# Ledger of designs, part 89: designed miniproteins, single chains, continued (2)

Each design is a single chain, and the fold is of that chain. pLDDT is the mean over its residues in the fold that is shown.

## One batch from the design tools (miniprotein)

Design m6949
Fold by ESMFold2-Fast:
Structure m6949 (fold): chain A 66 residues (1-66)
Amino acid sequence: MSDTERAILELLAERGALSAAELARALGVSQATVRRHLDRLEARGLVVRRREGTTTLYALDAAGAA
């Protein structure tokens, strides 16, 4: 797993649900970079996507943490 993917998982574990913009700000990377890593983490079952109005939030998938 890349350092960026690990950092995303750590932030989600500490802070709960975060948007791609919040993750990008915290990690000092672009939103496009964060979304690419989030897509991979979602495909692996480690992260779930949820919609809050017009904002998409990401959180750890408790089912994928088996």
Scores: mean pLDDT 78

Design m6950
Fold by ESMFold2-Fast:
Structure m6950 (fold): chain A 155 residues (1-155)
Amino acid sequence: DLEKVYENIEKLLESATDLSPEAKELALKVAREIAEYGVEQGMPPVLVSNLAAMAFETIAVAKDVLKVDEETLEKIKELIRRSLEKTIELYKENPDISVEDLVRFFWRELAKLILEEIDNPELRELAEAMLELLEAGALPSPTAAYLLMQVRRNE
């Protein structure tokens, strides 16, 4: 149900009052693209909503917190889409897989692709923090990964 996913994304945007208008616009655009593609591929609305929210937060952190350039942002968008495609393949092979396990798979794929294909040091540190949270059994939000990255720099 694409309309329900859109409502969830709009509520996420309403709660993100500290982001720049440019970051909000780009993050919303990417989240909507992920939602549309996920629904088109037959993914459950709950999973699509989670993946769209995670894509929104990733773009927002990259643009407003890490302040990466436009070329790097376009590469992140590509890697988000590629990670989503692999997540869809996993779901189609294993329809009984939990939303949590699919979300963990998505984050692991995205972090690995960032480490393989992006040379921006702040994004690489964020990806490493994401993998550390996953290994610890946590669900890594980009915000939680950024906080871990800051702790690592202060130690």
Scores: mean pLDDT 78

Design m6951
Fold by ESMFold2-Fast:
Structure m6951 (fold): chain A 60 residues (1-60)
Amino acid sequence: GPLLAVATQVVPKTSEEDLALRPGDRVLVLREVDENWWLAQSLATGEVGRVPKSALEIVA
């Protein structure tokens, strides 16, 4: 199933495909986009977008 992850740093929205996050934001990791990026959904907003893997810590 989807993995639960937490943002460990600020992720700015630099394109319409990106998911903006703040430290402590919880996301579901839906799939890999590539080696460096996840597609994730914000649990707070329901928004879906790309997030750098380095910005997330897998929790569950």
Scores: mean pLDDT 83

Design m6952
Fold by ESMFold2-Fast:
Structure m6952 (fold): chain A 96 residues (1-96)
Amino acid sequence: MKELSEKLLQAVERGDVETVRKLLAEGADVNYRDEKTTGLTPLHIAARTLDDERGVEIVRLLLEHGADVNAKDKLGKTPLDLAEEVGRPEIVEILK
């Protein structure tokens, strides 16, 4: 499962909706946290990096699979905090 969850973080960062959907279906941990550097979950990455239609779809997919909207990274920031900081109003509205 760890390898699937690491691949999930990478797929989210790329905005690869199809791979995100596949990995979640295969049992990747939707709340997997990057302990190596930042403590970001898939939802943090989606909220921070994705600014297009695919980003909105990925956020919804993660939430459908039980992503924790209150998860904090190593700086104490939630996905909502990151979306607000980078100026993603559509993502902010979904995460409220």
Scores: mean pLDDT 81

Design m6953
Fold by ESMFold2-Fast:
Structure m6953 (fold): chain A 97 residues (1-97)
Amino acid sequence: GELTELHIAAQAGDLERVRELLAAGADVNARDRYGRTPLHLAALAGHEEVVRVLLEAGADVNAQDIYGRTPLMLAEEAGHEEVVRILREAGAERITK
């Protein structure tokens, strides 16, 4: 997978750019070389509103990177409590198996 402009905007917390890219047909579930989606990067960085917009656009809340990590796991590791809450409300589960 290749790093997309949507990955970069999501990691930066650039909400307006995220909206523009999604409106232009960017793949919300695109995966980088580590199997990370834009949602993984927004969750790791703690960008609450970007997380909400990506979920509304159909982001896979339980997407796993090449290490089996989900956006929820990255948000928990980074201590982003509000992002953890948003992801759990959207159906994120701890994959324990």
Scores: mean pLDDT 87

Design m6954
Fold by ESMFold2-Fast:
Structure m6954 (fold): chain A 75 residues (1-75)
Amino acid sequence: PQELIDRLEAAVEAGAPYEELKRIFEELLKHPDPRVQFLAEQGLAALDYAEKLGDPEKLRELIRLFVRVLRAHLA
C-alpha cells in the first residue's frame, strides 16, 4: 500500500482532478488489510463531500490528512 499512498500524495500536490484521486482510493479498497479498506472508504466519502463543496483547498487539506493517517497506520 505504500506505493499507492505515495501516488496519492504526489497526485494531490500536482493538483490532480477528482477522478484521479478517486481511482487511487479505489485501488486502496482492493488491499487485503481491512483497516486500509476502511480508511479508503472514508477517503472516498470525504472526496465526494469536498467535491460538492467546490473548495479545492479543502479537498487538498482532506487528502493530505488521509495520507498522514494512512502512513501512520502503516508505520
Scores: mean pLDDT 76

Design m6955
Fold by ESMFold2-Fast:
Structure m6955 (fold): chain A 66 residues (1-66)
Amino acid sequence: SPLEELFKQFDKDGDGVITFEELKEVLEEQGYKLSDEEIEKLFKEFDKDGDGVLRDKEFMEFVRKL
């Protein structure tokens, strides 16, 4: 999946998480024109652990909601 490859590209440390800032960069590179507030609302919806990061499955679910 292209989304799995994108996740791995931004997860350089291999810890299985992507931060809010890394997610913003991915979305901008993919051509999504979302405000920081819109991204934060979606991020909070998919951050089920409440730890401030998205794991690969949460990231893929987030992108599918766009």
Scores: mean pLDDT 71

Design m6956
Fold by ESMFold2-Fast:
Structure m6956 (fold): chain A 84 residues (1-84)
Amino acid sequence: MDDLINQGILLYHQKDYDGAIKLFEKAAEKASGETLARILNKLGEAYYELGDLDKAIKAYEESLALDPNNKDAKDNLEKVKKKK
């Protein structure tokens, strides 16, 4: 699982957001709880970079539903809503 997340992060930094999304989706299928919340936040960040604001918002909201104390997801959600 961590290998899928780490590969997704690497692709994200290389600006291969489509590749990052595919790896984060595979990681999400195997994850639950706080780990799934973290993956969903990363999915939201990748969707945001692609300009898919609706998918970014959904991913951040799902992340916060799993971990309400996730400050990164909360801050990212506020940022996306201000730009939409």
Scores: mean pLDDT 84

Design m6957
Fold by ESMFold2-Fast:
Structure m6957 (fold): chain A 109 residues (1-109)
Amino acid sequence: SLHEAARRGDLEEVRRLLAEGADVNAANSLGFTPLHLAAREGHLEIVELLLANGADVNAVDKWGLTPLHLAQLNGHEEIVELLLKNGARPDLTQADTAVRAAIAAARAA
């Protein structure tokens, strides 16, 4: 699937699936789009290809996390810069409040 190819870093499979009409914005059961998975795993070239094919840079998963948030959490600085240049909204990463709350709750347990 496009999700699996994006997660694995299989650039040629991503190109093939998009050429065959795969939905670039398809969400899995957790709300992850291919862009979420590529950004989380650090696959810069796949992020570029997905954005070029109309990927929603501000798509949110089940936890309210955007691809920008996942790139930031995983330290993928070049992907963070690329997403911001493509219209990623840092204010939508206010899911940072929920993530901080979850971390604080886990530490208090």
Scores: mean pLDDT 79

Design m6958
Fold by ESMFold2-Fast:
Structure m6958 (fold): chain A 60 residues (1-60)
Amino acid sequence: MRVEAVAVKDYTGKTPEELSIKKGERLEILEVVDGEWVKARSLSTGKTGLVPIKYLEVVE
């Protein structure tokens, strides 16, 4: 089962490894990197990158 999340606020990536997301955007969580970051894929754009977990709400 894929783990999905919704962006609770806008985030602009600060490095090439980070993903920019918009509030309400749906993402698939691919990997938990550490306690503050996840690797996610945007379901709307198909882009992947690192996002802070505090910007996401997991949908179950």
Scores: mean pLDDT 80

Design m6959
Fold by ESMFold2-Fast:
Structure m6959 (fold): chain A 59 residues (1-59)
Amino acid sequence: MTLARAVQDFPKTSPDHLALRVGELVEILKEVDDNWWEARSLSTGETGLVPKSYLEVLE
């Protein structure tokens, strides 16, 4: 399981997006392209697309 932490707030601007607060932990599920991951929030269980630049991988 690949974990990442949000380094800044990401607002949900599309139905396919996952909204994040700074410090929120997510599980990276899939690389979609060079700029986007599909991730799951560990706090809510919701899934969606997040920009790679908004996440810090925890290994």
Scores: mean pLDDT 82

Design m6960
Fold by ESMFold2-Fast:
Structure m6960 (fold): chain A 60 residues (1-60)
Amino acid sequence: MPELYRAVKDVLADAPAVLPFKKGDILEVLRRYPDGMLLARSLTTGKTGLVGEDLVERIE
């Protein structure tokens, strides 16, 4: 099953690698890094980028 997370707050991208999203957006996690960063795809926008794991909540 895809690993889905929900955004807990709005995030604006200040760098090309960072994923922008809105609170409540659903993100598919593609990779997890040991420093607490995730590579994710927004199911709302289709964009892929880096997101901090503290900014998202896993959906069961």
Scores: mean pLDDT 78

Design m6961
Fold by ESMFold2-Fast:
Structure m6961 (fold): chain A 63 residues (1-63)
Amino acid sequence: AEAEFARYDRDGDGVITAAELRAVLESRGHHLTDAEVDFVLRVMDRDGDGVVDLAEFVALRTP
C-alpha cells in the first residue's frame, strides 16, 4: 500500500523509473520486455533523467 505507492510514484505525479514503470504496467495487465521498457524510456525521457511520466507512457500504448 503506502510503500508500493512510494515505489511506483516517487513524486506523486506519475513519474517512475524504467523498472518501476514495468512493474506498474504489469499490474494493470500490460506486459513489456526490458528492451521495450528501455525504448519507451528513451522516447519519453528527453532530458535523460532516467524517469518517465506514466500517463504519457500509457498514451503511447492507447490511441
Scores: mean pLDDT 57

Design m6962
Fold by ESMFold2-Fast:
Structure m6962 (fold): chain A 80 residues (1-80)
Amino acid sequence: MELQLRILETLAARGPLSAAELARLLGVSRSTVRRHLRFLEKEGLVERIAGRRTLYRLTPAGREALARARAQFEEIQAAA
């Protein structure tokens, strides 16, 4: 859960990124990132951009999911 949210946030902040770039930025292995990217792609939250190198980008559904997760966190903090 945590790493998936971090992937979505990183893609929102930096735009399309490769699995290797995400692994470097998040401090995890490429295999770990690819596993989570596969899940996020299957859920429709991330799309794969095929080209000279494979890049991943947030879908509109991914942006909405990230906004919902952030709203829940802000609601908890605002209530405290």
Scores: mean pLDDT 77

Design m6963
Fold by ESMFold2-Fast:
Structure m6963 (fold): chain A 151 residues (1-151)
Amino acid sequence: DIDAIVERLKDAIRNRASSDEIFELLAELLNLSPEQIEIIRRTVERVVEAARAGDLERARQVALEGFRELDKHSPSEAQAFLIKNALILLTLWRAYEVGPEVALRVAEVLGTVHGRKMREALEAGDEAALVEAMVEALDDLYNLLKGLLSS
């Protein structure tokens, strides 16, 4: 029940759930393989660590390597696109758990699906606005997923 998973994800984001809980729900939503799960987990950890260290060039290089590995392990370009967007959202949320300065660095390196709103919220320290921008980005991801499933 994809609609029920999306509602649980929205509630998790609004209730400031851990990145681990959000990842579990995203893995269920996108029906991720064990190999895709391992690639995402390693990429998130490595990008956040590089961003925490202030090394934006390493953060970018690590993210691009993760994107290339997901391309190899995705059955279609459309699925790869969805999974990459989920990786971006998850990495940003994990970075925000570490600190808003780390989340700002991640947003600069990876961009955001709703980049302007998310950056403005992070710069202002407005967690409620950041949460709403994340929910809007999830709605966009869900609409893309529905389009693929209906074709």
Scores: mean pLDDT 84

Design m6964
Fold by ESMFold2-Fast:
Structure m6964 (fold): chain A 124 residues (1-124)
Amino acid sequence: MGKELLEAAEKGDLEKVKELLAKGADVNTKDEVGTTPLHLAAAAGHLEVVKLLLEAGADVNAKDIYGYTPLHLAARAGHLEIVKLLLEAGADPTAKDVFGRTPLDLAREAGHEEIAKVLEEAIA
């Protein structure tokens, strides 16, 4: 189930995510590098899957082995609505990866000015 949930979240297969969670799949399952379904859905821009995972009790501040949170990945990828949703769910905008970078740093490096503004307001 864990690997199937990770694959479904990455692909944005909302119905498969619903099915696996209903069957008792661990919403906070991790792959070999600490990546969770929420990391994959956030990175890929799958807003409805992100909503479902958060409702199911996903750890909004889960870190992989590189210190990336779902907020880091959404900010880097340019997914504004997911960034807003993660912040509303209690994501830590000050979290640093293993290189000392915050989600704001990644948004700025990627040129996502509107996301950078949202993150600047969240840390003020």
Scores: mean pLDDT 92

Design m6965
Fold by ESMFold2-Fast:
Structure m6965 (fold): chain A 86 residues (1-86)
Amino acid sequence: MQDERGETPLHRAARAGDLEEVERLLKEDPSLLSVADVRGNTPLHLAMRYGHEEVVRVIAEALGRPELVKYVYSSVTPEQVRQAIA
């Protein structure tokens, strides 16, 4: 279920760096990986933006795109993250 920002529980866990909650949510509903918030950010976008390396790794692996982990180590704009995932 989305909140007033269009965020799912997975968006909130990714932004907070809560690895245990991310793993739990992915087991319950992996379709949350593709949900965009009101700004067009997926949970992966938020994890990258907030620098949560382990969360980015788990989400990227679940998407079949482990190479996306590299964006945690780079100063990336929200637009660059959006373009890389879109």
Scores: mean pLDDT 70

Design m6966
Fold by ESMFold2-Fast:
Structure m6966 (fold): chain A 90 residues (1-90)
Amino acid sequence: LQEELREAARRGDAEAVLQLIKQGADINAPNGSPLHLAARYGHSTVVEALIQRGADINLKDSDGRTPLELAEEYGHEEVAKILRAYGARR
């Protein structure tokens, strides 16, 4: 379940992400949340869906990085714009 959520977020499958959250997958898993993966891989639709379902927009991964920091580091400007619009600070 949790690994399936990570794979869905990594590949940008918003429908699968939402179905897995409904099945009880942890939206705020501490070591590589789906929001971190969607931000790192530039999946704007998944990022927006996760935020609207209550993902912690400022959650830090195991390296102390937020989703916004990952979007900026990997050059995903649209994702960074979405994160800022929903209240992420930089």
Scores: mean pLDDT 82

Design m6967
Fold by ESMFold2-Fast:
Structure m6967 (fold): chain A 79 residues (1-79)
Amino acid sequence: SYTLSGKVLDSNGNPVPNAAVVVGNSEETKYTYTDANGNYSISGLKAGTYTLLVLAKGYEPYIGTITLTGDTTVNITLK
């Protein structure tokens, strides 16, 4: 299994704490929240293509697609 990790920042480069980070496809859905430094980690993922959704109060939803073939780092900027 693989780990998805990274950092969630605002457009000024500041960390966004308590952002909900959701990763899912037709087989599984997992989620976590960013810490005080904007860091997140989701482990136990299989190889495959996932939708990545990031939600934080006061920001537009971030929606992206990721393909996992190993441990992967994705850094996200919220608007």
Scores: mean pLDDT 88

Design m6968
Fold by ESMFold2-Fast:
Structure m6968 (fold): chain A 68 residues (1-68)
Amino acid sequence: MKATAKILAIRGPSGEVLGRYSILDENGNLLDEGQLRAPSVEALEAAVRERALKYADEVELEVHHLET
């Protein structure tokens, strides 16, 4: 099964990244969602990918960065 993990990443005042994520299946059904704080976008992506891999054999990451 293929899943899409959508991440909205916002840099905070301390340089930390706040990420909101949604993990969707091929039919657009929500499998998991939440928020994570990470020291970097790379750490955030890794954490969300690990979560998505629990639900699917193939994972697409979509990362959207918001500048403040």
Scores: mean pLDDT 80

Design m6969
Fold by ESMFold2-Fast:
Structure m6969 (fold): chain A 67 residues (1-67)
Amino acid sequence: MEALSPLERRILRILAERGPLTAAELARILGKSVGTVNAHLRELVEKGYVERVGRRYRLTPAGRAYV
């Protein structure tokens, strides 16, 4: 499996602690642009660690193994 970046691990931890969040909410918490967060969210969804539920992103059971 590919290693997760420090920012991707922070996204997984925030989703585990705060529940489903939009990319804009994650960007605000992380102090990053929405574009940067969207790029990492796409990678995490492709890896199966995060899933999209409407406009929000939620941690999968596979993603929980990394937090």
Scores: mean pLDDT 83

Design m6970
Fold by ESMFold2-Fast:
Structure m6970 (fold): chain A 113 residues (1-113)
Amino acid sequence: MWSKEELEETMKKFGLSSLETAELLMEEFDVDKSGKITEEEFEKYIEKKFKELDLDGDGVITADELRAYLLSRGENLTDEEVEEWIKTLDKDGDGVISYEEFREYMKKQYGLD
């Protein structure tokens, strides 16, 4: 189980709005009174985030889609920072992020095996 505070710190390191993400999880998935997040609730969050980033619905995330999403959230990342982030998630080097690559990265980042 993960605390709201641990999730928020991890999302800040990930370059996303941590507060918005943690609040949305707590409201939508009705986590327990301790504010712990289950693996099931976290997987629902990953699916929701992937769909939010996958603007054209083709099942992959491109650098352009990620940049557009981050700009819409008020994040000011350079093209180089976006590319480095994609490279971290893109395990097969095809220049796009699949759902499986995104899920595996997020699970590793949160220490879920």
Scores: mean pLDDT 61

Design m6971
Fold by ESMFold2-Fast:
Structure m6971 (fold): chain A 98 residues (1-98)
Amino acid sequence: GEATSLNNIGNVYKNQGKYDEALKYYQQALKIHQQIGDRLGEAVSLNNIGNVYQSQGKYDEALKYYDQAIKIYEEIGHPKANDVAVNVLKIAVNKVTA
């Protein structure tokens, strides 16, 4: 669907290091998923936004988006909650070792 295509465009920009463009497309995808009640798509978009902020070294912003994604994945019983929790742990370790 449209929101999935927007996430895919965001992934292309992120892979090019164009983080502001990636955020724009992921935020558009997030809005569509929220409007249609697609909780899985909402969590995917939130996780993608968190990954961009982590890549930028904006760890506090990344944690806020990861926490939202984890909450939704746990709510729907999706195993992806564990993968996002590992990203949170990586940020915590990097903040202590920096």
Scores: mean pLDDT 83

Design m6972
Fold by ESMFold2-Fast:
Structure m6972 (fold): chain A 65 residues (1-65)
Amino acid sequence: DARKRAILRLLRERVAMSTREIAEELGLSQSTVSRHLRELEAEGLVAYDARSRRWRLTPAGIRAL
């Protein structure tokens, strides 16, 4: 999925981003990005940090790129 791959690349470059920041950078709706982030989280490729309210790549996510 090109959108999931774009999210992974963006998180690699920016280290940590909110759903809103990802949506703004990619020109997507927050609901679309949120759905893809949940799918990537289920795959073990991203993790949400509730303290910072931001998403990050996991080691598996870095290897998937």
Scores: mean pLDDT 87

Design m6973
Fold by ESMFold2-Fast:
Structure m6973 (fold): chain A 157 residues (1-157)
Amino acid sequence: KEEVIEEIIERVSEELGLSEEEKEQVRRIVFADQITPELAKKTSIKALIVGLSIRSVIDLVELYGYTVEGARTYVESLLSSITNLSEKVRKLVEELYEELLATTDVREAVRLAAQIATLLELEALNVEIDDERLELIRRATEIAVEEVLRNLEKLEK
């Protein structure tokens, strides 16, 4: 299982052009029991976004399965525990959630759910979300979904 996750980290990091140092930071984020503010402060924003994106896809698939219904349930569980969001992040999450409720494509559903989860975690860590960071989240979640799907049988069983 750990070897499979390491392969996913390596492939996603390579596709996004991460350095060896950034890749090690991504690995720490993905394998952390909890993402503490202290851990986030020791991590570059790029590695933090990529790591959280990979972590969100893996958590969704392991806990809820690679299904449209699983993706929706994952997001519903996250949103039920949230009391305060910035207006910008709230609007982005609402737009992505509307797309998630409309899609019948499993890959699209998992990608959207992972983007929502990553945005919510970045907001909780007080990381500002600009257009470049939004595009990185989108790209990282898309690549992570592809790599998780490639290794799905090894992750689910």
Scores: mean pLDDT 86

Design m6974
Fold by ESMFold2-Fast:
Structure m6974 (fold): chain A 88 residues (1-88)
Amino acid sequence: MYDLEKLIEKLKERGFDPNAPLPSRELEGATPLHAAAAIGSKEAVEAFIKLGADVNAKDKNGRTAYDIAKEAGNEEVVELLKKYGAKE
């Protein structure tokens, strides 16, 4: 198991902003939370939420991390996002 709290502290110390859009043409306007939802990483989703990620942030296509997880079939991530206040 990853120590989620230690990961969060290290990312904060390095000036990581979980709400900054990814510098990727393929994921334009997507936050790290959108990417974590797309790959189905529960650990990354939970870490970014605890870092202060906006669970309801929309990418350039108007999709939330919840929408991406649901489209990708990542049911465990969908339920995790709902637990942290994602809108249906």
Scores: mean pLDDT 73

Design m6975
Fold by ESMFold2-Fast:
Structure m6975 (fold): chain A 60 residues (1-60)
Amino acid sequence: AGMLARAVAPVPKTGPDDLELRPGELVEILEEVDENHVLARSLTTGEVGLVPKSYLEVLS
């Protein structure tokens, strides 16, 4: 299974590939895209998108 993480701050949707998250929202990290971004799935909405690593706290 992918790693679980939590949004520690509001993640804005600034582009079409971005995942919008609210603080405390849980995601599954699917893939590391680059040094600053992961591809994640929201456990609340099921949406998949890019999230900056600095906005996530890894839980497992």
Scores: mean pLDDT 82

Design m6976
Fold by ESMFold2-Fast:
Structure m6976 (fold): chain A 71 residues (1-71)
Amino acid sequence: SSEIETLKKIFEEFLKESESFPKEVQEEVRKLYEEMEKIIKEKGDSDEAIDEVSGLLERIAGLLEEARAAA
């Protein structure tokens, strides 16, 4: 499997985890997921796509860590 496919699976797990949090958290994670999908669609499994998607994953990881701490 490609690196981008691995990152996408992590993103899907974060999206699923977000369903347990308030709607505001769910909407922000969904927005970042849609942004990830656009990057993959436009750039495929490229180094640029991997870098950009990794950046989005870092943003989501931070958001979910904060949400978990607040719960």
Scores: mean pLDDT 81

Design m6977
Fold by ESMFold2-Fast:
Structure m6977 (fold): chain A 159 residues (1-159)
Amino acid sequence: MKIVIVLGGSVTAGLTPELDENGAELFLPEEKTVASLLGKKLEEELGIKVINLGGAYFSPSNEVQVDALFEAVKEIVEKDKNVVMIVILYSAPADDPARQAETRALAEELAARLEKETGLPVLVVDALDYVEPINNSYLSEEEREKLAEKVFELVKKEL
């Protein structure tokens, strides 16, 4: 069965604007993430599985997490020859153009490293090209479904 790897920051991980009783960041249930909504569509229409490697802190200030994502993707592609594509789904705060440019450059650098090492196509997706975040950082349920639909159409065009 073919496999798509999805990696990225808070949008891919399903980060919410809510905090717990200790002030820690809350995440959506896995089935409500953009990666799981995309995975359901890819499985139902194309028989393709998704592996979600989304983390809360895909940012230029967290090179250690970016390198950990790179090594995790490499290890999966070496073990499973059914991997056919990698998707880098990222976002930055909509009110910070400098951080948007830096996060884009990081996603493009990671894509070029992954393509070179794995020989697989890498799709880079800025969430802000398709959706408007709540409080410049979070997606509504409607915007997550809309983003999953847009990423599905992009993946389907490249496969």
Scores: mean pLDDT 89

Design m6978
Fold by ESMFold2-Fast:
Parts: C-alpha cells; structure tokens; sequence
Structure m6978 (fold): chain A 98 residues (1-98)
C-alpha cells in the first residue's frame, strides 16, 4: 500500500486545476502513480465503479472529502473520524507526520 504522504502528494500532483478535485482521468493517473504500475482494462472498469460510488454528488469529480473515503477503504484500521471534514484534517496531519 502507498504511504499516506504518497497519497496526499499524488492527489495534489493530479489536481491539475488546483480546485481540490480529481476528475476520473486524473483519478486513474493518481492510482497508477501511487501503485507505480500500469492499470489493466479490468482494473480501470473496477476503479470507474469505485469512482462513481465515491462521487456522491454525481459531478464527475472527487473532492477532498470524497477522497478521504477512498483512504478509509485502503486503510480501514486507520483512526479517521466519521465526519468527512475532520477525517480529511486528520489524514493531512498523519500524512505530514510521516
């Protein structure tokens, strides 16, 4: 699994417009970079389903709060709060402390 610091840095790297969101293409580049490998067509289809599940507002983008839900899925034992904004703040703090 990628480190929390690698996840945070990659999110910032692929947030090309600086608005705190990733579209689906940026999300695929993000996942490929943090896992340091090319994604198969099957993995892309599975990630598309995951992206749609995380994109609760249906705008075709993952904001920072929706991104922290992905972090919770990757690190289920990580002590992140239930509130998305508090979970995001805790994630950024933990990533900075690595």
Amino acid sequence: LPSLKELLEAFKKYDKDGDGTLDFDEFLEFISDVYKRELSEQEIEELKKLFKHLDKNGDGKLDEAEFVELVKLLYPDLPLPEDPKQALETFKKLAKEE
Scores: mean pLDDT 76

Design m6979
Fold by ESMFold2-Fast:
Structure m6979 (fold): chain A 153 residues (1-153)
Amino acid sequence: SLADQVARHQQEAVDLMNKAIEESPDEAKPLMEEARQYAQMAGGLLGSAVETSPSQAAGLAEAALDMLKEMGKKVKEALDKVFELDPEKAAKVADLVAEAARHLGTAAQLALDTARQKGNKEAAEALEAALSEVSSLYDYAQKKKNEAKAKVD
């Protein structure tokens, strides 16, 4: 089902975030742990949005957007801290975060396609914004990965 596909992408994103926590310096782990919690909540809300009625889907999509915004804030803070403390680890951590963002982007796209098929404009607008947040996070992680590689060389 579409919900099963969203759940798989959510689980892959959470697993990648857990690896990012493991690879992070101890001082950055709390921020990355908070980001992982927001990623898990966002994925769950996206999964619920594809299964529910159109009237409930908009609220769930908006809640998912809010969770992705908070994830983005915490991840950017965590990546900056990893980059300052351990540039050699920063490239690997940023790559794991970028892969997690890609999986959340796929989950959000599946939810967006569902909202569009159902003619739910309000849910679609929130999910388009959610994709923009995930894209911004992916770009930031790729930028930090490239900066970390340049700093170590």
Scores: mean pLDDT 90

Design m6980
Fold by ESMFold2-Fast:
Structure m6980 (fold): chain A 67 residues (1-67)
Amino acid sequence: STESQALAEAADRIAAGEDPFEIAKDLEEQSPMASLILKSLGKAIKEGKLTREQAATLLRSAAKALE
């Protein structure tokens, strides 16, 4: 699905060190849901509640669930 593809792309980009908020902007038209998830994860990463590795894992799991 479009959502699955967007979340998988987002996981790779977060793992590569890209800003989650910039990824969210890029994906907003393709998948508003993926953009919203990324904004939430980005906030958690900046607050130290979640690592980039954990965020990428969550996004990959979500992408797999939406296949």
Scores: mean pLDDT 85

